# Designed miniproteins, single chains, continued (4): the designs that were tried, part 27

Each design is a single chain, and the fold is of that chain. pLDDT is the mean over its residues in the fold that is shown.

## One batch from the design tools (miniprotein)

Design m12965
Fold by ESMFold2-Fast:
Structure m12965 (fold): chain A 78 residues (1-78)
Amino acid sequence: EKADELADEMYRKAVEDPETAAEIVAQLALKAYDEGLPRSEILRALTRVLRKAREDPAVRENVEAGVQKALDLIAEKE
């Protein structure tokens, strides 16, 4: 539910501005983490947006970079 909404927001914003897609995906994941969304739900959202982006060559590499950046930043906070 919340993970699906987060993934949809990440994908929508990535398509709207592919150049900043990596940063926006990472920032949205960190915001969700800071707001108390469980790590498992954030990981589910990141998996969902990555799956959506694989079928879209315009954003695929930038979303993949954003997901990796989000994972690294969340790990640093743990």
Scores: mean pLDDT 82

Design m12966
Fold by ESMFold2-Fast:
Structure m12966 (fold): chain A 92 residues (1-92)
Amino acid sequence: SMEAEEAAERAKEEAKKGGGEAEVEVEPDSARVTIRNAKPGVAVGAIGATAEAMLHGGEGRTKAEGSTITVELRGMSPEGMARALETLAAGS
């Protein structure tokens, strides 16, 4: 899923621009993005990514611990995964 990997890299780039630090792990039908020192916009993007995942028949989970936000996405097409990750990036 090149599309999902590219979208994940975009999310990482946007988090870095915001002064945060992002770690991304992408598998064939799942992704985990961890953003540290996240700004409020990242939380909005994470909620959007979770909703996008559900709309594409997958699962999304967002966890917030202080300024760290973790988003886990799975069970959707590569295109659906890419859209969810793009939504996360747009919130950063």
Scores: mean pLDDT 74

Design m12967
Fold by ESMFold2-Fast:
Structure m12967 (fold): chain A 72 residues (1-72)
Amino acid sequence: HMEKLKRITEKLEKIANEYDSLARKAEEENPQAAKVAYRMAVATYRAIALTDPSKAEEYRKRAEEWEKRMAE
């Protein structure tokens, strides 16, 4: 069970990084699309926090930082 959770967490980390990269690339050309991508990254980070308790605090902080950034 623990091995399966680790693999799920690794996949979620890849997905979150992909959304973050898309958001940064879109920021200049389409700010609205960038906001959507950041929201997807935040949701994925919160999912990681639920699947791996050892990383929960780190990823919750990342989600909070991005939520503040998106607020303005």
Scores: mean pLDDT 77

Design m12969
Fold by ESMFold2-Fast:
Structure m12969 (fold): chain A 57 residues (1-57)
Amino acid sequence: EETKKALKKLIELIKEGKAPTDIDPSLFPEELKEKLAKMSEEGKSLEELIELLESYL
């Protein structure tokens, strides 16, 4: 699935401290995008965000 490939790439970019600009956001569920934005705004650690993304793999 293209979505899982995009998720793996997103995780790598986050681990590198980069913005996920090369990833098509339409490939992700809206619920996942909403959760990511919320957690980022709330100051959750990068490790927490990565764990969330990996749970979708």
Scores: mean pLDDT 72

Design m12970
Fold by ESMFold2-Fast:
Structure m12970 (fold): chain A 81 residues (1-81)
Amino acid sequence: ELEELAEKALDLSASAEERAEALAKLGLIDPERAAEVVRELVESGDENAIEAVEKALKKLHEEASDEAVALVVKAYREALE
């Protein structure tokens, strides 16, 4: 199901809420894969994709380990630079 979560997070036809939920779930299960998806979303430059990443990070800060959050946040910041 990890690939289904990644596909949903990358789905431009899905709402920012749906994409954020999929990305947050992916980050809880496989933070390395979530970091890769975050880089792809930021590089796309899509406004809704950036909103989805921001919402997903908020959810991850509430539920994920510090290590998992750090991996995803690092990917997001590096992609923005």
Scores: mean pLDDT 79

Design m12971
Fold by ESMFold2-Fast:
Structure m12971 (fold): chain A 87 residues (1-87)
Amino acid sequence: MEKKEKLKKEIEKLRKELEELKKELEELLKEEEDPLIKLTLKKAEELEKIAKEYEKKEKYEEALLYLGIAVSLLLMTLSIRKLIEKK
């Protein structure tokens, strides 16, 4: 059953992207406290927890969806912060 293995690889890839984005935002938060970054990190962790619960139930498509939302949320926040910094 190839579809499950493909979804698992995509989940692993998104987890790596999520961890890198979390690190970058946490470093920005250390330099200056930003309530939006703090809230976004918290919401991403909530989404990651939901994704892990779906993965535990072998609902890999839903796990991938929630991880994708978490990554997108952090990526948008990081992009906005970098744009403001470049002002």
Scores: mean pLDDT 80

Design m12972
Fold by ESMFold2-Fast:
Structure m12972 (fold): chain A 106 residues (1-106)
Amino acid sequence: MEEIEKVIEDFALRAKFLVDLTLLENGITDEDVRLRLWNIIGEAQRKLLEAVKNNDFETAKKIFEEAIKEIRQLLKDAGVPDDLINATEEELKKLFEEAMKKIKEL
């Protein structure tokens, strides 16, 4: 796997782990909710890889922001409290910024 592809894959895996932790902390064991969140992250991973390979970091940021909106809505619909959703968004933003930094340093 190319180095850029590995960075984006690592980001997506860490994001999936983080949303799983958020669901667990809220007592949500619904497999459909987990799969839907993972599908949002998987689609974002695909689109992010395409954008960063084209050196289009502005589009990458927009893809990430749209994924965050979808994740927030799904967590809210699942009954996750706003404080925990906000904490999850902050951590996801940190993971995204770390991944973008790493790619720019390649």
Scores: mean pLDDT 87

Design m12973
Fold by ESMFold2-Fast:
Structure m12973 (fold): chain A 70 residues (1-70)
Amino acid sequence: EAEKLLEEARKLEEEALKALEEGDYAKAFELAAKAYELVARAFELEGDEEAAKRARELAEYYAEKAKEAA
């Protein structure tokens, strides 16, 4: 269910913004990475493999940023 995955991703994005405001950069980037993983799954369900690949690359990017910020 793509709509549910996008809703969960949006919630994680809101939590990431809150973590940024609180100065917890590691948590913010980890939440952003998880959000993009859900976006990638939503695109896979919709058959958009190219968009799914880009979202997965963004998830990896933010996961590395989270590791650097810790």
Scores: mean pLDDT 83

Design m12974
Fold by ESMFold2-Fast:
Structure m12974 (fold): chain A 84 residues (1-84)
Amino acid sequence: MLYRPNELLLSILRESGATKDVYTGSEIMLYLMTYAQDKGLIDGETRTIDLSGTRLGELFGRDSIGVDDGELIRATIEKHTTPA
């Protein structure tokens, strides 16, 4: 399924090198993880992403998330996209 991101999500994707207007959920996930890696937000020991003070934190509405919290990540993508 293809999704059209809202302005907040699209701005994060563009900072990660995204150039399209419409994405698959897997593409959005890849760009969000790339953003977290590029900003040094991932802690491999605790398996968490530190979102405090970041634009990604604004997207999730949280100070941290688990790297394997796929349901929360999927729900957040769905909340910030429309089907295309």
Scores: mean pLDDT 81

Design m12976
Fold by ESMFold2-Fast:
Structure m12976 (fold): chain A 73 residues (1-73)
Amino acid sequence: SNTQQAIRLLQEAIEAAKAGDLDRAIALLQEAGRVAPPEAHPYIVKAVHAAAKGDIEKAIEYAQKAIEILESL
């Protein structure tokens, strides 16, 4: 499902961010945004913005919030 695919991409983005690979994290967050249900979009956008600024902690926080929303659907 689109929800399960989005959760997988967000989890991969979190791991990339933890590894310091922000370019990969941003690419995975953007792909997650393309497939995710609209309920998760605001947090995926915030995660992309945080990652683009080099704010790893906030990027992970927003990506985790997007996963929580998707898991509640």
Scores: mean pLDDT 90

Design m12977
Fold by ESMFold2-Fast:
Structure m12977 (fold): chain A 66 residues (1-66)
Amino acid sequence: SEAERLERSRRLAREIARELLEAFDKALGLTEEDRELIKRGETEAVNRIIGERLRKLLAEAEKKRA
């Protein structure tokens, strides 16, 4: 039914969002402490953590190309 199709679509969307967040945290190398600060919505801490991890990823990518 249309209702079952819609419910299945919503379930898939939630699962995809969860997997993406998990993959994002893993790719950035976020610690449990970093995740707790992000969950608390401390803007300055969030910006610092994300910016720092992204800069490290970019630096490592450049090193591997050299």
Scores: mean pLDDT 70

Design m12978
Fold by ESMFold2-Fast:
Structure m12978 (fold): chain A 65 residues (1-65)
Amino acid sequence: SSLEKEVEAAVNSIKDEELRKKAEEEMKKLLEQYREAVQAGDSDTAAAVMAQMAKVLKEAKEKEA
């Protein structure tokens, strides 16, 4: 899906290998939670998970600096 490709591209933009691996693991878990929320029809939880994904990527980039 387009979301999975966007997540992969964002994770691959992290230059630090340790931070990238940590972000990859967290994003994998969040993608699973997102799919479960969508399948359950829980749009509020799906939106919250999307926000958490953005936060994880932002924090990884801040730690890289």
Scores: mean pLDDT 80

Design m12979
Fold by ESMFold2-Fast:
Parts: C-alpha cells; structure tokens; sequence
Structure m12979 (fold): chain A 58 residues (1-58)
C-alpha cells in the first residue's frame, strides 16, 4: 500500500539523517520481508534510499 510505503520511507529517511546508512539498508530489507511489498515498491525504496544517502552527503 502507498501509505505503508511512505511509512517505510520516513523511517529510512530518519536513519539516513542520523548518519546510520546500515540501519537504513536494514529497514529496506525489513520492509520487503515483513510487509510483502511488491518488486516495484522494493525498487522504489532502493532508489529512495540511494537518493536520501546522496542528499545527506553520506
């Protein structure tokens, strides 16, 4: 669901802003395993993570 995807994006952003890239990656894996997100949603989360890390200068 879009709402669930936005919730995971928010948690990933919080981890990246805290400087914890490893936790952000773990949250992405957790979203796939726990919430049965689609392959398309998983790809979107991966791109979101990469962009968030880049924007944070990490």
Amino acid sequence: SDELLEEWKARIREAVEAGDVERAQQLGVEAILRDRISDEQAAELGEFLRRAVREAGL
Scores: mean pLDDT 81

Design m12980
Fold by ESMFold2-Fast:
Structure m12980 (fold): chain A 56 residues (1-56)
Amino acid sequence: GRAEEIGRNLSTLPDDLLRALLLSQGLSEEQADEVLALIRAGKYREAGELVLRETA
């Protein structure tokens, strides 16, 4: 689904760039760190769902 695709696309970025991107989109440091943890655990759908929820 769309959320998994977002998570997979984000997984292609280095951690520093991904974190900076998430913060620039208005996520908190805690939310950005959670997205990184989900991506590194291979939970791309959950990561994408969090991004969509927090940037809506």
Scores: mean pLDDT 84

Design m12981
Fold by ESMFold2-Fast:
Structure m12981 (fold): chain A 95 residues (1-95)
Amino acid sequence: SEAEKLYEEGQRLYAEKKYEEAIKKFEEARALDPSKAAVLNYLIGLAYYKLKKYEKAIKYFKESLKEAEKQNNEALIAKSKENIELAEKKLKEQK
């Protein structure tokens, strides 16, 4: 599907460290397939974390956590919580 293609393009861009372009592809994929919002919001959060935009990263990890809890996705719940804590620590280190 078009959503799957955008998701794969986003992952490739993320691997190439093109984080802003990756975010755009993940947002487009999420718009076409909202059922994947939990995973896509997590990946958007990771990309913002790589860009050192920690407040944005926390926002998207929290959205991912909320959707993951609705899906009972224990692995994604754990990863989202861990990355929220990590991003909050990084925010405190930024002066």
Scores: mean pLDDT 90

Design m12983
Fold by ESMFold2-Fast:
Formats: structure tokens, C-alpha cells, sequence
Structure m12983 (fold): chain A 63 residues (1-63)
């Protein structure tokens, strides 16, 4: 898998473009570009990113 495939997968899962770019930049900075790592992060972060985004939005709206 490539970083571009990772970006596309997150986008398909409903993650915002801003969040995708932030994740990719962090991966690049930490030299975390091996395909196996990108694949694992894509699968693990997909549900967490979605939940985190919605939870953050709900908290912001409540406060």
C-alpha cells in the first residue's frame, strides 16, 4: 500500500480532507511509510477517526 492509497481509503470512510492530510504529514515526519504500517493504521484509525471526529463535533456543539 502507498500513502496515496491510505489517503483514498480514509476519504472513502468519511474522514475529512484536513484530518487525512494531518495523518499523512505525521506519518511522513515519523518515517512511518512501510506498507504494513500504513495498512494497519488505515484499518485501526478508520473507526477511531470517525468516532473521534463525531465525538469532538458533539462536544463542541454542547459546550
Amino acid sequence: MTEEEFREALRKMGVSEETIERFLEEIRENDLFPPEVLEALKEIMAPQAELGREAARALAAAA
Scores: mean pLDDT 63

Design m12984
Fold by ESMFold2-Fast:
Structure m12984 (fold): chain A 65 residues (1-65)
Amino acid sequence: IEKRILELLKEKGKPLSAAEIAKELGVSPATVSRALRRLEKKGLVVSFREGKTTYYALSSEGLAA
């Protein structure tokens, strides 16, 4: 699932919420949230808040991988 998330973020070229990623990949939001947490810990994805929603974007490391 982590590889699919990174590929989706590269394809879209913009920050996405966990709900948007779950919808695009056809998986549960819980699965996506757990995978995003792992990717963020690995430094492949960065998170930021916009209002009440958390968005995720590729880091320079995630983009190069």
Scores: mean pLDDT 76

Design m12985
Fold by ESMFold2-Fast:
Structure m12985 (fold): chain A 67 residues (1-67)
Amino acid sequence: MIVVPREKVEEIAKELGLSPSTVYSIMKLYYIGRLSNAEIARILGLSQSTVSRAIKAAIEAGLLEER
């Protein structure tokens, strides 16, 4: 489990028009599940570009390490 500042997750969610729980799901599927952005997008019903932006924002905020 990633211990993250709630405010940073909420900031990312607001910028992308997502719920904070959706951002957490993206992070979990990416880091723990080792899924591609396209697979995450398919599972969550999002665009691949939205998933890519969420992952990039999470890495930039220090919430995820780049793999």
Scores: mean pLDDT 76

Design m12986
Fold by ESMFold2-Fast:
Structure m12986 (fold): chain A 96 residues (1-96)
Amino acid sequence: MAESENTVVAEGDLPAGGSMNATHTLTNTSDVARTYDVSVVLQWREADGSTHSVVAAKETVSLAAGESKTVTAVARNPFDVALPDARVVVSASQAA
């Protein structure tokens, strides 16, 4: 079965060009070894209520059944404006 995980791992005000460190533990909850495509994304909300995202990092992680691995990444604000209430989200999906 396909597995996906989407977890907010850091939140805060990101100044222009600022960075936020993200650490997340990924767990293979299946009964077989799986490979996951992991994306670390920076999200923020616009004044119109829409949510925007930029991908900060990607990696591929192989986990045995029930195994856990910690993913660490840095999300950087690429804009010349502060992003209040920015958040870092880790998304993991089973690789094809």
Scores: mean pLDDT 75

Design m12987
Fold by ESMFold2-Fast:
Structure m12987 (fold): chain A 86 residues (1-86)
Amino acid sequence: HMSGLEVGLEEAAKLAREKAKTSKDPKVKALLEEIAELLEKAVEALKKGDTEEATKLGNEIQKKLDELDTLDPETAKELKEIIANA
């Protein structure tokens, strides 16, 4: 069974990919695709029990979400809320 954290991160990755598909701003689209990829890697690290890799990926995700917040604050807020509730 997947943990709540793994489920929440997978939901955040799906949302990021859907927002990337509909984004008209190439910079926002690229950033959302990057965030989705980092979230997917974090889920895989958690499934393997690699807490050091998961922590590094978490720090990178937070940095990219802060960058997204300057360009698309609404989407950044939605993603942050899903991750926080995981």
Scores: mean pLDDT 83

Design m12989
Fold by ESMFold2-Fast:
Structure m12989 (fold): chain A 60 residues (1-60)
Amino acid sequence: SSRLEAAREEAERAAAEGDYERALTIYGMLSKSYEELGDLESAAEARAKAEALWERVRAA
């Protein structure tokens, strides 16, 4: 798969391992990269995952 797909898998793994800061960084990068490519749906999904994770990290 593409580099973006590999990054998505890395973000999912980081989140599963409790490394929320790393996952947030990767999701943020993914949302920007997808927006630059015109893939607004994937960008919105990455952004939503980043926001959900950020709320969890900030609240904890």
Scores: mean pLDDT 81

Design m12990
Fold by ESMFold2-Fast:
Structure m12990 (fold): chain A 82 residues (1-82)
Amino acid sequence: SRREELTAILKKIHDEAERLAAETGDESILDKTSLLAQRLADWFAANPDASREELLAKARELMDELDLPEELKEKILAIIEE
């Protein structure tokens, strides 16, 4: 299901954030990414029929609001697109 796909996406995003936080020593990356994951999950619960394009647009909006590192933004978009 799309909800199971989102859960898998959020897990991959978390794994990338943990990797980057470990490499940079910046724990705020994990806090920002956890907030991104929560907001995406909440948005998807309200919009369960959302397309992958709509999910990508929402992810971009939220990543910009949370000021995530550019490298992590690029990886997150790639994860959502596969």
Scores: mean pLDDT 82

Design m12991
Fold by ESMFold2-Fast:
Structure m12991 (fold): chain A 67 residues (1-67)
Amino acid sequence: KEEIEKLEAQAKKAKELAEDYRKKAEQAKEEGDEAKANGYEGLATILEGKAKKLEEEAKKKREELEK
């Protein structure tokens, strides 16, 4: 239960951070700062991937916990 909630919380936090970085990347791109935009997009992609894995792990543990 605590493990599942922790995984879900981490996934949610990672998604929120990814969305934040996506917005910052778009702003940097509009300002012509290609290096900054590329950096933020990379971070967002990594966080989105991590969030997806955490969600899958949470789902698996939820199924495992149910008797």
Scores: mean pLDDT 80

Design m12992
Fold by ESMFold2-Fast:
Structure m12992 (fold): chain A 81 residues (1-81)
Amino acid sequence: MEEARKHLDEAERALKAGDYETALSHLQKAVRILAAEENPDPELIRRVADLAQEVIDKSTDPEIRLQASVILIAAAVLLAT
């Protein structure tokens, strides 16, 4: 869980800097860590979803928006199951 939190903190910093590619890289790593956990922390999964949504809202790049949408779907699946 600490590794996932570290990646979420780094994603948030990248988002504040407008570096969406770096933010997406850290969000992908966080989602992979959470997906591998038997009982992932729902608060961390919601944080992934919130940050992915922020990337979608702030980026005008269709490829970045698509990648963020995939991460958002993955987080939603983890919360539903």
Scores: mean pLDDT 86

Design m12993
Fold by ESMFold2-Fast:
Structure m12993 (fold): chain A 56 residues (1-56)
Amino acid sequence: SLEKLREIVRRAVERYRAEGKPELAQKIADAFLNGDYEKALELLTPEEREEVKKAL
């Protein structure tokens, strides 16, 4: 669901910021905000992608 994708993206943004990767945090946030969900999924880890898949 889009709600689950939004939650996972939000968590990924915070994680990337904590890891010192603000450019990756910004790219995934921008992809989601632009409705480019395919790009947002590509920027997630395999584990995060599986979390989105479980919610479908």
Scores: mean pLDDT 81

Design m12994
Fold by ESMFold2-Fast:
Structure m12994 (fold): chain A 68 residues (1-68)
Amino acid sequence: SAEELLAQLSELSREIQRLIEEGKLEEARKKIDEALELTEKLATVPGSEVQARVARKELEEVRREIEK
């Protein structure tokens, strides 16, 4: 369900933030990739396209920041 996918994305976002703060950038990248896969699944759920786009944009921004 969309709610389950959003809950998983929320948990991954917290984990990604923690990994970045700890300097574990390779692990953070793996978690970002996992979260991006969840946004693709969320985009296939009717009515969740906007939520999927917002989550994807946020994850792509985080990925850009850690690549600097």
Scores: mean pLDDT 83

Design m12995
Fold by ESMFold2-Fast:
Structure m12995 (fold): chain A 118 residues (1-118)
Amino acid sequence: MVVVTDSGGGTVPEGGSLTLEGKISGPFEGVSGAGWIAESPKNGGRGVAGISADGKKVSLGKEVEGRATISVDKAKKTVYLNLSNLKKEDTATYYTFVGEYADGPSLSFGNGTQVTVV
């Protein structure tokens, strides 16, 4: 199990952009993939983006298609989510998730970073 530190949130105007970062502490060789989920009182929990550990397989949630990019930097052990053309409905706490090869598949989550669109 890894520890993930989330950052990059803040208050952003509608139509603006930001980059969220999930930094992974511990060994990266056990990582199968990573991504981002968003949780808000209005919309509940939803998947935002996913990426394989090699960076070759990407999935995006329907609500952010055309507005989001996800990438992984293996050397820095960091997962990036770029969000553009922000909408008020993007207001949420964003969490990195990390999948690992252990005694079966396991998930670790970051501490969360708050995004507020005004």
Scores: mean pLDDT 81

Design m12996
Fold by ESMFold2-Fast:
Structure m12996 (fold): chain A 131 residues (1-131)
Amino acid sequence: MARERALELIERLRERTTVEEVAEILARILTPEFIEKYKAGKLETPELIREFAERLGLPVPVTLELILRYALVIAAVEAGIELRDGDVTAVINADIFDPSSPLAILERGLRDLAEENDFDPRVIAEALLNP
């Protein structure tokens, strides 16, 4: 149920935005300062993510995986996609521990891809739009 809604949101995002537009959003989140702190074992939630969470009454994410899920939702909103009830919750709470889940595969691959490519926003954006 939640995974199906998350995949439907990604499909709608692919129809309404480009890799370049998603990369621009990711560049505002995955700043050099954020990356340096993350590599040092300190994760500080980016201001853009914190402000977005506060506006929607959502908890502020404290993990890289949740920050990337929030980035996907922000990309959808900025692309003008109308969020349906439960879309945000489905993306944020999708079960990443089910190895058969496309989102779980994406998150494991995305984290590894991000670390291998020094958090290049374009590489991450391409992976987010093609799970």
Scores: mean pLDDT 69

Design m12997
Fold by ESMFold2-Fast:
Structure m12997 (fold): chain A 65 residues (1-65)
Amino acid sequence: ISLSDNPTIRELKKLIKKAGIKENLYDVPTKDLLDELVKKGVISQSEKDSILSLGPTGTISIVVK
C-alpha cells in the first residue's frame, strides 16, 4: 500500500491548509502533525487517536506545494 493512496495523508494535507499552518512541513512524524491539528482545534484528540491506531508510527514526508 503506497502512502499516496492513504486517505489519512490526503486529509492531513487538506487540514494543514485549512488550519493556516505554514506550508514547509517535511519529514514530520504523523503524531506531531496531528498534535498541531488538535492544538489548532481542527480535529479532536479522539480523532487523532483513531487515525494513529491504524498504523501508528512512522515518519511521513509531507510536501505541501
Scores: mean pLDDT 55

Design m12998
Fold by ESMFold2-Fast:
Structure m12998 (fold): chain A 74 residues (1-74)
Amino acid sequence: MLPVPDPESLEKLREAAEALAAGDLEKATELAEELAKSKDPVTRKLGYLLLAEVARKQGDEEKAKEYYEKALEV
């Protein structure tokens, strides 16, 4: 089976996505940065994708592109 995030990482993913949907970009960034530091490649990739989406919502398209490229490399 493909690697899946552990329960703790899944909870952080849910919280980050909820914060992003609520417009709490600060909280979404903090949680996404923790996920991007994960040793699990799937969790790390999702963390970078969340960071890219946060940057895009902040109007920083250059930073969003950087995080998106990092997500694709993982």
Scores: mean pLDDT 78

Design m12999
Fold by ESMFold2-Fast:
Structure m12999 (fold): chain A 87 residues (1-87)
Amino acid sequence: SLEDLANRVLAAVGRVVLELLKAGLTEEAQRLDELMAKFMEAVAKRDLEAAKEYLEEIIEQVRRAAELTGNPRIEAELRVLEEVLRE
């Protein structure tokens, strides 16, 4: 369901935000939180096109975070998010 998919995104992004905060990357963490708020609003409105666009932006930001940090935990969450986008 859309709700199950949204919950998977929320959990994955939450773990990325935690890793970014541990690394002192507060601005990157704040950008992800802002995108998540927009994604969840689109999901609540059942706006599937907007939700997909925000998910793609989230994936881009997580990819940049993985490249910036080299953190394998962030890389693992990137793979989860890419799998969700294919559904």
Scores: mean pLDDT 88

Design m13000
Fold by ESMFold2-Fast:
Structure m13000 (fold): chain A 67 residues (1-67)
Amino acid sequence: SMEELEKMKEKLKEDVEGVISSLPLSEEEKKEIEELLEEALKSKSMEELHEKTGELLAKIKEIVAKL
């Protein structure tokens, strides 16, 4: 449902904001994560949200691996 989609988006936003505040990220890395988060939050279906969340998590893992 749309309500479930919105709840998942809210949780994703909170989780990602926690990551950004907890890690010693550069301004460029923060911007990349925030842009991917914004794209995920524009998702109109659970399938699209899962796909965009996967892209976001892959970027976070790539950045963390360089720390």
Scores: mean pLDDT 83

